# Designed miniproteins, single chains, part 12

Each design is a single chain, and the fold is of that chain. pLDDT is the mean over its residues in the fold that is shown.

## One batch from the design tools (miniprotein)

Design m388
Fold by ESMFold2-Fast:
Structure m388 (fold): chain A 64 residues (1-64)
Amino acid sequence: MKPLSNQQRADILNFLDQNKRVTVSQAAKALKLPQSTVSRWLNRMVESGALERIVGKTTYYELK
């Protein structure tokens, strides 16, 4: 998969900063990026400890 540009990473971080919790579909729609791209990037940030993944009826991603 193609890595995200610095600008795309900044856009995702700003979106997360403005929202309590985000879903992959919400972030993808807001940022005009493919869901697969957003999902893989968010999961990498969870692995690095920058995000928390909350799994329930809907999967959310939250800063810290």
Scores: mean pLDDT 75

Design m389
Fold by ESMFold2-Fast:
Structure m389 (fold): chain A 97 residues (1-97)
Amino acid sequence: GLEEALEAIEELRRLAEEARREGHVFAYRTAELGVRAAERLLRAGRYERAAEVARRGLELARRAREYEERGDIAGAIGQLLRALGLELDVELELARE
């Protein structure tokens, strides 16, 4: 529901801010893409989908951060590209409504 969506988006925003502060650029951008995708669904009243997308974004951003911490930039980029795909999927979903 709405509460779960808002909580998931807030957690993702916190991770984005932490990653930005730590200089983990790919984790930061991955989290930002997840926030944008989830907020589009939230504005459309798609609360369950917004929560799912925010949770997926959080998973991708956490993995990107772990890759960056290990110096595996290719792994981090892979997570960023998945987040970009997530945003595109949401754009296409909402364009049909």
Scores: mean pLDDT 89

Design m390
Fold by ESMFold2-Fast:
Structure m390 (fold): chain A 77 residues (1-77)
Amino acid sequence: MLAELQARDDALVARGRALIARASPEQAQALLAAVAAVSYAALPALEAAKTEEELLAIAAEILDRAEAVVAAFEAAL
């Protein structure tokens, strides 16, 4: 599980970097803000998590949502 989440995160970072490299400053800022909003929305759940299983589940949900954001920007650019 954790290794799979890490591989997904690495892939997402690479996709994000590729988008930023070809985006305008305004598009890059919008992408960064959208990804940051996903992480920020997850903060209450992360703070409430008491087990490693809960943390991994929240991490997977954050990645799912961040992947959707990046995919939407890829489709729009």
Scores: mean pLDDT 82

Design m391
Fold by ESMFold2-Fast:
Structure m391 (fold): chain A 65 residues (1-65)
Amino acid sequence: LEELYTTLREKYAGKLPDELFDQLFSNAVSGAIDFLRAFGIEPTEERLAPLVETFFELEVEAVLA
C-alpha cells in the first residue's frame, strides 16, 4: 500500500490538494477492507492494493466530474 500511495501521489501531484488526496486514499483503503470483509475474504496486501487503486480512481472521477 505504501508503494501504491507514492505512485498515486506522483500521478496526481498538483492535480489534487494534499488534504483531499489523503481523504480519498483513506476512503479507498477503508472501502477496500470493508468490501473484502463483507465477502469473507481476508484483506491481505496483495488483495487490497488493486481494490484500493480501483476505489481511489472511482472517487477521483466522481470528485472531478
Scores: mean pLDDT 83

Design m392
Fold by ESMFold2-Fast:
Structure m392 (fold): chain A 84 residues (1-84)
Amino acid sequence: LPREIARLAVEKSGISKDLASPSEVMEAALELGLSEETALLIGAESARLGEDGIHSTKSEIGLATGRVLGLDEEESREEGEEVE
């Protein structure tokens, strides 16, 4: 799931292959069947982890997803990094 959210979010992004905004992360989570509340939390956490507070890398999206869902954080981060 962290990998799928990271992949879909950056695919929606017009910025680069490796960056997504909170709205794109939230949309990806919603499309993958997560609740609106959970999707909003993942989007917010990914932005908070991002260096500029606005955009998130694939690994940061993975980590944010893991944190919100109570998964292993390091494993979730690595799943995001593996997105091509």
Scores: mean pLDDT 76

Design m393
Fold by ESMFold2-Fast:
Structure m393 (fold): chain A 113 residues (1-113)
Amino acid sequence: SLLEEAERALEAGDYARALRLLAEVIDDPNASKEELERAAELARRIAEAALAALPVEEEEKRKIRERIEEEARKAVEEYDKENPISEEKRRAIFELAVAVALGEEKKKLEAEE
């Protein structure tokens, strides 16, 4: 249900709503492996769309992506260290964190620059 709503939001271009719904799926301790894998796929697609839409040169996009992925990786490792989580949940949290951060970077650059 939440995944179907997230997919509809993504198709409508409402990435903010899609990310909120995906966060709810990922935060559910009863989320199945299949649901977490699907959430990670949708978050990755949102991240790719946000990266492509950044109003900067390819070299700057690469640097921004590298920084965001490194920060997301550290955050996931810290989270897992405190309360070990499944591999599927680690991937879903990572992909969501990257998508959220790229969306915020896009807003920052669009707010002028």
Scores: mean pLDDT 84

Design m394
Fold by ESMFold2-Fast:
Structure m394 (fold): chain A 72 residues (1-72)
Amino acid sequence: SAEAEAARQAQIEALRARIDAITKEIVELMEKYKKALEEGAPLEEINQISDELVKKSRELSALRRQLAALEG
């Protein structure tokens, strides 16, 4: 139905927007991680950035899987 197709397209667009947002956050976290390492930041700060990077990378992978399922 047209309603079901519209709902599917809305989900695809929402997933694409979320993927884009998280990809940008990961890039920013990678730069922060690199800078923290180069400047000898406290271990707690380095671990916090690393944990967030892992969490966002896993979320990105899950969202990409969801998008692929909806598109094909």
Scores: mean pLDDT 89

Design m395
Fold by ESMFold2-Fast:
Structure m395 (fold): chain A 91 residues (1-91)
Amino acid sequence: MDDLVESLLRLADAALARAEAEPDPELAARLRELAETIRANARSDPVEALRAYAEALRLLAEHHGIEIDREEYEKELEEAEEELRKLLKEL
């Protein structure tokens, strides 16, 4: 379980890093809020944390009109969601 939480926290760090590198201050602020949502929910609601991460990726892609590696991050999200579902079913 700690490995899953750690992975979600790394996703939050990645979202924050993208926010810091983002030239649009409004988009950067939204990405920072989503990163904080991931961090806040990583331990208590990992599904909500994952959804916040998915929203950050979608917002970046749509705002810049760039679909760079969309297939790869969609795959990563599906794998993470599937892992969370398996964990929840064992409870």
Scores: mean pLDDT 71

Design m396
Fold by ESMFold2-Fast:
Structure m396 (fold): chain A 97 residues (1-97)
Amino acid sequence: MAALKEKLERFVKLHLEYLTEIEYLKKKGREALNEEELKKLEEVSSKIPELERLYEELVEAGYSDKEILEAILKRAEEDPSVPQEVIDLIREALKEL
């Protein structure tokens, strides 16, 4: 299915995975990561080009940065695995738009 909504959902999922991993890295420190945690960081980082492409496709389709961030925030609030610091970061970004 090539529906625009599916692209938004994929972008939201990947972006939250990225923000969550970065927040975990900030709290624990890179030197304290074990082999599995380093592998997870590499897997998340490897998806950055896909994230950038999805963002470009959403913007070209008429999504605003505000609409995209609001979609990310809504999913973050519904997902108990997302840290409060990630939710706070998204809320702060929305205030600056």
Scores: mean pLDDT 81

Design m397
Fold by ESMFold2-Fast:
Structure m397 (fold): chain A 84 residues (1-84)
Amino acid sequence: GERAAEEAREGAESGKAEEALEGGARGALAGEKEGPRAAMGAGAGAVGAATGLALGKKTGDEKLGSELAARGAEAGAEAAEAGG
């Protein structure tokens, strides 16, 4: 769980929506070796980041999209760490 959470958090902390998505994806890959719950948590973070990006594009508010993407990635990282 720790490696998956670490990768997802690095993306979220970057403040860039693309890096938040990439961090979540890297966390999901790391989580495959740590356990299915860690992979699911990080993967959920990547999905949250993608959703934030999509919403930002739909509303035309890139800052909102980036903030939502970062929050989604961070929540996924916390779920990966807590879920094992």
Scores: mean pLDDT 68

Design m398
Fold by ESMFold2-Fast:
Structure m398 (fold): chain A 62 residues (1-62)
Amino acid sequence: MKEIRDKFKKFGLSDKSVELIIKAYGEEEAKKLIEETKTVQDAIGLVLRAIGILIDEELAKK
Protein backbone atom coordinates (compact mmCIF):
# COMPACT_ATOMS: atom_id res chain seq x y z
CA MET A 1 0.00 0.00 0.00
CA LYS A 2 2.82 2.48 0.70
CA GLU A 3 4.07 2.20 -2.91
CA ILE A 4 0.57 2.98 -4.24
CA ARG A 5 0.16 5.98 -1.91
CA ASP A 6 3.64 7.24 -2.88
CA LYS A 7 2.70 6.97 -6.58
CA PHE A 8 -0.42 9.11 -6.02
CA LYS A 9 1.54 11.64 -3.94
CA LYS A 10 3.93 12.04 -6.88
CA PHE A 11 0.87 12.87 -9.05
CA GLY A 12 -0.15 15.53 -6.48
CA LEU A 13 -3.01 13.43 -5.06
CA SER A 14 -3.57 12.76 -1.34
CA ASP A 15 -3.80 9.49 0.61
CA LYS A 16 -7.55 10.19 0.79
CA SER A 17 -7.75 9.63 -3.00
CA VAL A 18 -6.30 6.14 -2.50
CA GLU A 19 -8.80 5.49 0.33
CA LEU A 20 -11.68 6.51 -1.99
CA ILE A 21 -10.56 4.03 -4.66
CA ILE A 22 -10.18 1.25 -2.03
CA LYS A 23 -13.70 2.00 -0.73
CA ALA A 24 -15.17 1.84 -4.26
CA TYR A 25 -13.26 -1.16 -5.68
CA GLY A 26 -11.80 -2.99 -2.68
CA GLU A 27 -8.10 -3.14 -1.71
CA GLU A 28 -6.93 -5.80 -4.22
CA GLU A 29 -8.67 -4.23 -7.26
CA ALA A 30 -7.70 -0.70 -6.15
CA LYS A 31 -4.03 -1.78 -6.05
CA LYS A 32 -4.23 -3.16 -9.61
CA LEU A 33 -6.02 -0.07 -10.95
CA ILE A 34 -3.54 2.35 -9.34
CA GLU A 35 -0.55 0.29 -10.61
CA GLU A 36 -2.04 0.62 -14.13
CA THR A 37 -2.16 4.46 -13.93
CA LYS A 38 0.71 6.06 -15.89
CA THR A 39 -0.33 9.73 -16.02
CA VAL A 40 -1.89 12.33 -13.71
CA GLN A 41 -4.95 12.33 -16.00
CA ASP A 42 -5.35 8.54 -15.57
CA ALA A 43 -5.12 8.92 -11.79
CA ILE A 44 -7.72 11.74 -11.73
CA GLY A 45 -10.01 9.67 -13.98
CA LEU A 46 -9.73 6.73 -11.58
CA VAL A 47 -10.67 8.95 -8.60
CA LEU A 48 -13.70 10.34 -10.50
CA ARG A 49 -14.85 6.80 -11.40
CA ALA A 50 -14.47 5.75 -7.74
CA ILE A 51 -16.62 8.71 -6.62
CA GLY A 52 -19.24 7.74 -9.24
CA ILE A 53 -19.33 4.14 -7.96
CA LEU A 54 -19.78 5.30 -4.34
CA ILE A 55 -22.61 7.68 -5.32
CA ASP A 56 -24.34 4.96 -7.39
CA GLU A 57 -24.06 2.46 -4.51
CA GLU A 58 -25.55 4.98 -2.06
CA LEU A 59 -28.43 5.79 -4.46
CA ALA A 60 -29.08 2.06 -5.08
CA LYS A 61 -29.44 1.56 -1.30
CA LYS A 62 -32.86 3.29 -1.66
Scores: mean pLDDT 77

Design m399
Fold by ESMFold2-Fast:
Structure m399 (fold): chain A 78 residues (1-78)
Amino acid sequence: LEELAKKIAEEIEKATGYEVEAEVEGDTIRITVKKDGKEVARIEVKVENGKIVSVKIESTASEEDVKKIEDALVRAHI
């Protein structure tokens, strides 16, 4: 799970250029995306058998940035 969390964080950082923090809690990865020190997105990823099965995104970012985050999650899952 830690390797998947790191991969997700790296893909989001590459896509957005923002600061990303990831924490693993049981079967859930919690991701915080920050722009200029301010939280702009919070993502909760549930994992079963090493695969992403559920994603919840709460964001104040632009539609363009949300799409970049969603695309990054798809890339990390592959």
Scores: mean pLDDT 77

Design m400
Fold by ESMFold2-Fast:
Structure m400 (fold): chain A 60 residues (1-60)
Amino acid sequence: MKEEIEKLKKEAIELALKMAKQGASVFDIMDAVATYLAPHLSPQEVARAVNEVYKALEEA
């Protein structure tokens, strides 16, 4: 039912990991993720997705 949101979160995590490997700051990564998701998700869903991306970066 929310498969599209899950797909967008996975794409956002991939983008974040790629940016981290290129030496981007955490602030630049979070801004890029929020900008990528903003047209597709509500502000609350964007905030949740950004938190999941942050957790993925901490686990890496």
Scores: mean pLDDT 76

Design m401
Fold by ESMFold2-Fast:
Structure m401 (fold): chain A 65 residues (1-65)
Amino acid sequence: SLEEKAKSYEDAAEIAKRQAEKLEELARQNKDKPMAKVYETGKKSLDLVYEQLRKKAEELKAKLA
């Protein structure tokens, strides 16, 4: 159903958000190490994924209104 699909996108968005927060913390803990840039890049990628998944969930919810 559209409701189940919207929920799947919301759940995926929350996972991406939590992973982004974890990478932000790892970047902070490793700010003086070469790995900091890798964590920062990963965090930015997950922020983008979160926005795309949230937008998709909202589009599906709008069709159910």
Scores: mean pLDDT 86

Design m402
Fold by ESMFold2-Fast:
Structure m402 (fold): chain A 62 residues (1-62)
Amino acid sequence: SVQDIIEEGEEFFKDDPELREQLLAAFNDVISHGQAEGLSEEEIEDELKRVLRMFRRRLEEK
């Protein structure tokens, strides 16, 4: 599920390498921070979905 969200983000931003790289870095930060704080997989997934939504808005604004 976490991996599915990462793959969805990679595919969605495949034509924008700068945004894709920034998205993946943000995903890594969410995962690392969530693991350090002892968040559940579901909580990490919710945070990843929020980040993905934010980046989608950025792509639309561009």
Scores: mean pLDDT 81

Design m403
Fold by ESMFold2-Fast:
Structure m403 (fold): chain A 94 residues (1-94)
Amino acid sequence: AAPSALELVREMAELLREAVEKEYSLEELQKIVERITELARQALAQETDPARRQLIEDAVLAAVLGLQHKEQGNWEQAKRLLEVALRLLERVAA
């Protein structure tokens, strides 16, 4: 069965929660962000509410920027951006 937009958002939120709690290696964080981006594309294909769509898009942007900061060795900035992404997805799932 195809997952709902809410189920996809909850999976993205769980992946981000794990990433925030654990200082993943760059390679591990790259895989997580790629997974989140794919899940977001699937969620956006189903989501019709413009406010929820914007929150999902902003969460993906924050996660990608978080990865970019990790690539530059800036884990403190990366963690803050991943926490922003998590908060945005939690607002969608509420």
Scores: mean pLDDT 89

Design m404
Fold by ESMFold2-Fast:
Structure m404 (fold): chain A 89 residues (1-89)
Amino acid sequence: MTDLLALEFVGAVLNGDEEKVKELIERFKAMPEEEQEAFIKAVNDYIETFKVLAEKYLDPESIARYNEAIDKLKKIVEELKQELEERKR
């Protein structure tokens, strides 16, 4: 489930589906701490994979737009990671 949830989240952010992103963040916050850590790891793994594939297969114009979407993803992941660390305090 965690990998599928992470993939859905990445897709929602890349598509600019703000409502879906909010729904998935609420689901993330309701998960046990171990599931939250697994989700963050899965999202980061997808970010790394997609970045490598983009650099290898996309044209320069497409890479610029893709990098902008990935930067948005990384920002949200950092916010989720901060929420997880605050939960541990």
Scores: mean pLDDT 76

Design m405
Fold by ESMFold2-Fast:
Structure m405 (fold): chain A 94 residues (1-94)
Amino acid sequence: MKLSEEDIKRNLEAVADLSERAAELLEKGDTIKAQFLLTVARSTAWMVYEASGDEKAKKVAELSEEAFKYLLNGDVEEAIKKAREAAELAREAL
């Protein structure tokens, strides 16, 4: 899969926004919407990694997957932490 440099930047900005919004939704108790946003963020970050080879994008996808796993185990606090770490790392990858 090939993305332009502009597409990569836009997708990383979207991943950062989705991950931060997921953390906010978890703080409000909206677990279902947060799970959806984490799934989209993970898939988008992985797509950026496949297109660019950027190891930060790969780590963002891994952090989003960890957040989802914590939610499945009922650990909302760790899920929020991982979602915010994903958002910050996505911003650093810009």
Scores: mean pLDDT 84

Design m406
Fold by ESMFold2-Fast:
Structure m406 (fold): chain A 59 residues (1-59)
Amino acid sequence: SSREASAQTLRFTAETAREGMEAITAKLKAEDEEKGNQFRERGEQNVRRLEEMAKAVAA
């Protein structure tokens, strides 16, 4: 069903976003640890939102 495909796309997007967040956080922490921590915090909120959207679509 299109709902299952959409949920899978959102889960894949969340996974990709988490990987990108980790890579950027590592680079930012090398320059400014506080900035890196703030970026991770916001990135985690974005990933959680995508995961919640995937669950809502799959329901």
Scores: mean pLDDT 84

Design m407
Fold by ESMFold2-Fast:
Structure m407 (fold): chain A 73 residues (1-73)
Amino acid sequence: MEEEQQSQFSEIRKLINELKKAKTKEDVLELYDRISELAEKAVELANTNEQIKEVGKLYREARDLALKKIKEL
């Protein structure tokens, strides 16, 4: 259970790093969709308010990066 949640956080961070490297609007949207799916699963696996807040921070970072990338591309 803890391993599953750590895996979700790790994958979200990995996808955020991929999002930073994305060069097309299509890639940005695909990566953001995957991040959104993982964030939803991470929230479902969360047992504390702190864990939910951590997911929220990662999701907000991804959203802001995606919006910035789409505007710049």
Scores: mean pLDDT 79

Design m408
Fold by ESMFold2-Fast:
Formats: C-alpha cells, sequence, structure tokens
Structure m408 (fold): chain A 76 residues (1-76)
C-alpha cells in the first residue's frame, strides 16, 4: 500500500511536528497488520511523549537521525 503520512494527524497521540512514516522506511506489512498498527501507534506515542518531556520536535530525516534525537533527549 501507499506510505503512511501523519502531517494531518491531530489525535491525542499525534506529533506537533509533521512525521512521514515513508521516510522511516517502515515495511507495508507493519503498517497494514493489527500488530504493525499497534507498534506504529506506540512509537508515535513514545515520540510525542519525548518531544513534550524534553521540549524538542522531530521533523523529516532518516530513521537514524530521529532515533539519535530521541537517544540524546533521553540521556539529557
Amino acid sequence: GPPLKLENNKGPFSLDSPLDLSILGMPDILTKTTLGKVISEKLLQFISTMEKKYGFKIVSGTNEDKLEGIKIAANS
């Protein structure tokens, strides 16, 4: 299926910053299955929590850039 995009997601677990999951390189199977949807939701909740806790925003970039940002925030 098409890549999942989140720029218009305004739910309680949405990011304040746009996040395009196609840039994360997530496999279609992870986004289409119930388990994949749960993992994606939990990852977005985690990212949103970290953004609010440490006062940063995650924008477009590589998976490694986004994960490194989270690691830096978690260690500060």
Scores: mean pLDDT 49

Design m409
Fold by ESMFold2-Fast:
Structure m409 (fold): chain A 90 residues (1-90)
Amino acid sequence: MLSDSELQLKIMENAVRDIANSGEESREKLLKTLERLADFIEPLDPESAERIRRLVEEAKKANEEEQKRLLVEARRLLFETMEKLIERSK
């Protein structure tokens, strides 16, 4: 088909790489980016998407130290989920 799932997965992979390269400087930017990427994942893996959203929601309520830790955990889950989705598509 003209617009296949492989293109969507490549976009998600590039987004993950962009977060790793530039998102680390701004925690607020990371929060927004993680929320958007969780929305992309939701139709493919709703359980992982909800877990990521949960961590982001908790991070918004936390102090600076806890927020940083929660964001790292959310990024790890996002990376693992996207990697599995890319492999599943192949």
Scores: mean pLDDT 69

Design m410
Fold by ESMFold2-Fast:
Structure m410 (fold): chain A 72 residues (1-72)
Amino acid sequence: MDFSHLSKEELREVVRKLIEELKEKIENSDFPEEEKKALIKLLESLEADLPNMSKEQLIEEAEHLSLVLESL
């Protein structure tokens, strides 16, 4: 997916959707309860920072989260 052609608003939506999908996969994983809670807290912190991110940072996060999602 080519994220560089998306607006900042579209990129925030993409990252938010990827966070949502990752939360679902983490909850359905065989990870220990403590690890699941820690990972979800990290994703919640990332979501809270979305309004303050640059376009470049949003592209990097979208690419990173997409790779993590694919590996799960």
Scores: mean pLDDT 81

Design m411
Fold by ESMFold2-Fast:
Structure m411 (fold): chain A 105 residues (1-105)
Amino acid sequence: MEELKKEAEEIAADREKGLALEMELGVQELAVAVLITVFRRQGDDARAAALRARVDQIRKDFYDISGMTSSQFTQQVIKGLTEKQAYGMILAIRKLQELIDEALA
């Protein structure tokens, strides 16, 4: 836990690292959206629905940790990450990567 907090502090202090983390989150969300679409197109609606439910939970956990509401996140471009937002994004990225790895195994 202490290592993740230090990483979040470093990212919040460094604009380029913050932008890279925001881009990485976007790429992981896109990758999972593609997987959901692929499973749906293959007729595996149950797997697609299960993956969507897990993504929705990760998104909810991110908003709870970051202290943001979903409407704030969707309506405004983040001008820079706070330590709390960076921490929430690191956790969300890791959980999304775990989902991708499980789906591709």
Scores: mean pLDDT 76

Design m412
Fold by ESMFold2-Fast:
Structure m412 (fold): chain A 68 residues (1-68)
Amino acid sequence: SPREREAERLVEALVRAGQVMIDEQGLSKEEALKIALWQLDRFARRLGLSPEETERLKQRLRERFEEA
């Protein structure tokens, strides 16, 4: 759905922003992930995602951070 595609693009944007925080501001991967998870919660509320959809995106975000 359009909402699911917007949510996936959000995950990718948060991964990229987290990488910038690590590379340019010296944050640890753990610290950057915590910030990204907090931002994801805020955006998920804006998108009207369910708690279950939000938890799936948080899991995807964690997986993408591990890969990055």
Scores: mean pLDDT 82

Design m413
Fold by ESMFold2-Fast:
Structure m413 (fold): chain A 75 residues (1-75)
Amino acid sequence: MVVKVKAIRAVVKTPNGEISSIYLIKDEKGNWVVVPSEDEASKENAEKTKELLQTKSASELTFLDVEEEEVEVET
């Protein structure tokens, strides 16, 4: 089943200077879930960022940009 949800696209900079764009979606209950990705590395980056957001130990990540988008997700 396909549903439309609000997603957060985040651009993060690691301590090593790498910049990555990742997607996290927020479900109807307000929980963060990983957006399916064609690239395993993008999916792993999304999971790691989700963990850091929940622990508030994000001193090693810099959020350069955060945008809210509407995306379609198959559930």
Scores: mean pLDDT 55

Design m414
Fold by ESMFold2-Fast:
Structure m414 (fold): chain A 85 residues (1-85)
Amino acid sequence: SKAEEALELAKKGTVEAISEAAGLLGEAIYDKEDDEAVAKATEVLLEQLKKLGSEEGIKSAAEGLLELAEKYGLPKAAAVAKKYL
């Protein structure tokens, strides 16, 4: 799934891989993939951004993912993103 691919990319922890993971995660939300899988990928992505010290990146990613998760009805993913705002 796109959520699983996003999780594996986010685990790499590089700026490039995290950027790709964010894109795939947005697509996974749009496709209404499994909420728990999307939530796990969201948490790893935001934690990796935190490790990189990217406050602006965390806010931008969390806001975007929260908006999509709320719009497409993924409450677990939305709750994870909201913790970083």
Scores: mean pLDDT 85

Design m415
Fold by ESMFold2-Fast:
Structure m415 (fold): chain A 82 residues (1-82)
Amino acid sequence: SLEDVVGEILADLQAKAAAAGRDTLTKEEVYEILDRHADRLPPEFREAIRKKIDELMKKKGSDTLTLAEVARALIEALEEVR
C-alpha cells in the first residue's frame, strides 16, 4: 500500500540521518530516497511531496530539513492524495 511505501521511506530517511550522525537531511538526500521508491509512488503523491518540501525549505530559508519536518511532509502528502 502507499502507507507501507511511506513507512519504508521514513525508515530509509531515519537510517540516512543516523549514519550521518545528525537529525537533518539535505534536499539531495531526501530526493535520492524518494527516487529509490518512485516506481511505487503515485505521480500525484510525488508532486505533492516535492511541493511540500520546496515550500518548507522556502519558509525556513534553508536547503536542509529535520527528520521530523520531512516525516510530517510525507504524512501530509499521504493524507492529501487519499
Scores: mean pLDDT 83

Design m416
Fold by ESMFold2-Fast:
Structure m416 (fold): chain A 60 residues (1-60)
Amino acid sequence: SRERELQEAESRRFGDEVMRLFAEGKLSLEKVDELRRRYPLIPQETVEQVRDTIRRLQEQ
């Protein structure tokens, strides 16, 4: 469906932005929240997985 295509496109853009921020050393919970507001169709589970990864990296 068109809605599914849009969700997939937003998920790809979200993933690209997360990877870019990570590579630049700028990935943070605040930045993830900003991206979630920009890409509202992203599944909550996907966002939480990224947040969990950030928390794990902070604990080191």
Scores: mean pLDDT 81

Design m417
Fold by ESMFold2-Fast:
Structure m417 (fold): chain A 79 residues (1-79)
Amino acid sequence: SAEVERLGAEQEALAAELRAAVEAGDAEAVRAALARLRELAERGVELLSKVVSPEEAEEIRKRVEEHLRALEAQALALV
């Protein structure tokens, strides 16, 4: 689970970057942090696809996309 631990650490770091960008009112930095979070989420889904069914992986992907779209809308509304 070293790969999962690394993804968790990267997510925490990116969440901190997103928070700092929102606090600074920096829309460009917010978009950059969100793009990296999206890439990280894709890597996480790829890892999960190795241990869950294809149907379950697709459900997780859809929920992740939905969450990221909501996060983007919320973060950009705050800057």
Scores: mean pLDDT 82

Design m418
Fold by ESMFold2-Fast:
Formats: C-alpha cells, sequence, structure tokens
Structure m418 (fold): chain A 98 residues (1-98)
C-alpha cells in the first residue's frame, strides 16, 4: 500500500506542477492525463481494497492541500482533488459491478 500511495502522490504532484506552469486552457488536458495515470496504477494493483483506495485518495487530498497552501493555487488543487475523487468512485463502481 505505501508504494502505491507514493506513486499516486507523485502523479498528483506532477499534475499540480504542470498546471502551475501551463495556461488555464491546458488544465482539462492535464486533469485527464492524471486521471488516466491514476486509473492505470489502480488497475495494476488489483489486490487493493476499496478502503485502501479511499485512504490513498485521502492522503493525496492532504498533499494537494499542502501544495495549495505553499503556492496559493487553491483552484488547481481543488480541480485535481475532484478528479482523484471521480477516478476512485469510477473504480469502486467498476469493482462492485456484476
Amino acid sequence: MKEVTEKVIKVARKAFDEALKAPDSELDAIVEAMKKEVRKILEENPDLTVEQVEHIAAHVHFELLLLAQETGAYSIAERLKTAIAETVLEWVREREAR
């Protein structure tokens, strides 16, 4: 779990850094790229429980909050946080589907 958590945090931090350097028009593309990479990480770790993935999302949310506090980029952090939450919800739905 720790290794997977660190991978997701790294992906989120990279997306945050890219969003800070990019014009606002690129934000949606950066968000979509992050969602795809996070989904890939979850798919490569099929033994993860729903509870473990929710804990990963909570940890990523905390890291994004710290980055927002340091940079003032709260809108970027909120957008990435929402995208992570959506990706987790989609993964949970797929796992609970018959």
Scores: mean pLDDT 84

Design m419
Fold by ESMFold2-Fast:
Structure m419 (fold): chain A 77 residues (1-77)
Amino acid sequence: KVDTSGLSLTEAFLKVLEYYKEVAEKLGDEEAVKVFDEMIEMVKKAQSEELSDEEVKEFLELMDKFVKYYKKLEKEL
């Protein structure tokens, strides 16, 4: 679970994504870095505007990839 104390839900989620991106960079997992970077961009876009149906589908695809890489990275942590 993301700690939202003192942060908006979006800001807390961005902080978590940035943390896992740094972990992926340290492990040399370039594919995971790209997935987290794309998620960070999508979340930042959602902060300023409503996402289109296509953007929502892209975000859901990124979420599936995130879960896969998150499970891999938790074994390294």
Scores: mean pLDDT 71

Design m420
Fold by ESMFold2-Fast:
Structure m420 (fold): chain A 90 residues (1-90)
Amino acid sequence: EEVEKKVEEIYKLLKELRKRGDAFSHAALALLIYFNLYGETDLAVRILNAIYEGDEALEKLKEWLLKQDEETVERVYDAIRIAKRVADRL
């Protein structure tokens, strides 16, 4: 249930990221590639697909996150929060 709440927060943040358009998407892309979720390329790719590929990719990410452990969900949440903070300065 706590994992569900964090996944919903991730989903809302990604929808916000998509609304900001290209400048935000570039910032998020650069940040996620740079951090690569500490070498977890598959996680970075899933998040980038959710931002760029549209609603189907976002729903797939949500479904995948609900099946992950709390630590994985927290890592994704932190990466997205950092990307949003970068965008907030643009």
Scores: mean pLDDT 70

Design m421
Fold by ESMFold2-Fast:
Formats: C-alpha cells, sequence, structure tokens
Structure m421 (fold): chain A 56 residues (1-56)
C-alpha cells in the first residue's frame, strides 16, 4: 500500500541518516532513499524529513 511504501521510505531515510550523519546533505539522503525505492517515493516528499534530521 501507499502507507507501507511511505513508512518504508521514512525508515530507510532514518537508516541512511544514522549511517552518514551530517556528512551527507539532506538532498543527497532524500535522493538516495528515492532511488532505493525505484523512485516510487519522490525526492520532494522526503526532503522535509531529511532537512529535519540534518538540523538535529
Amino acid sequence: SRAELERRARHLLRQLHARFGRGAAPETLASMTSMLLDRAVPVEALLPLARELHAE
């Protein structure tokens, strides 16, 4: 479902942030997450969370 896909996207984004920390720009983390899900979740949908995580 769409909700499962979005949950997976947020989980992957958090995993990438945990791995790379501030060493990766939020745009990079959002792009990598989108690519890992075969672009099923667009970068623009992931950017707000990526920026929030980067600010922490």
Scores: mean pLDDT 81

Design m422
Fold by ESMFold2-Fast:
Structure m422 (fold): chain A 68 residues (1-68)
Amino acid sequence: SLDDQRLQQKQQQIRQKFQGLSPQQQEQLIDQQAQNALKDHEQNNTLDEKEKQELYQRIRTVIRVHYE
């Protein structure tokens, strides 16, 4: 419960800062986070180029929704 409240407060602060960024800065942040997540996934999985592109776009969408 306390950990959940702390995580919610931190997430609200992160979203507030994201909303204060320009559209270009928002896209750069999403791109950086998506690239990091894709690299982490590739450490445990073998993906072809098409699978990487599809996963990358899905990760970007999830990150964007998370900041809305």
Scores: mean pLDDT 80

Design m423
Fold by ESMFold2-Fast:
Structure m423 (fold): chain A 77 residues (1-77)
Amino acid sequence: SMEELEKLKEEAHELMGEVQAIVQANADNAEVMAIARKYAEKLTPLLSKKTPTIEDLKKAIELLKQALAELKAAIAA
């Protein structure tokens, strides 16, 4: 549905904001930057689509959640 699509877009937007905040705060951390590059490569083809599907957004959200988990682990070490 259109409502589900908009909800998923909002969730992806929030998660991207969290990822960007951690990366910007830790730009000098080589491990953080390596994780950021790895997930940027995976996310770019999904997020650059003009008309992303519900499945594209679900994949992007899962990748963003994985990115956040790895970034949080890296900065905790």
Scores: mean pLDDT 87

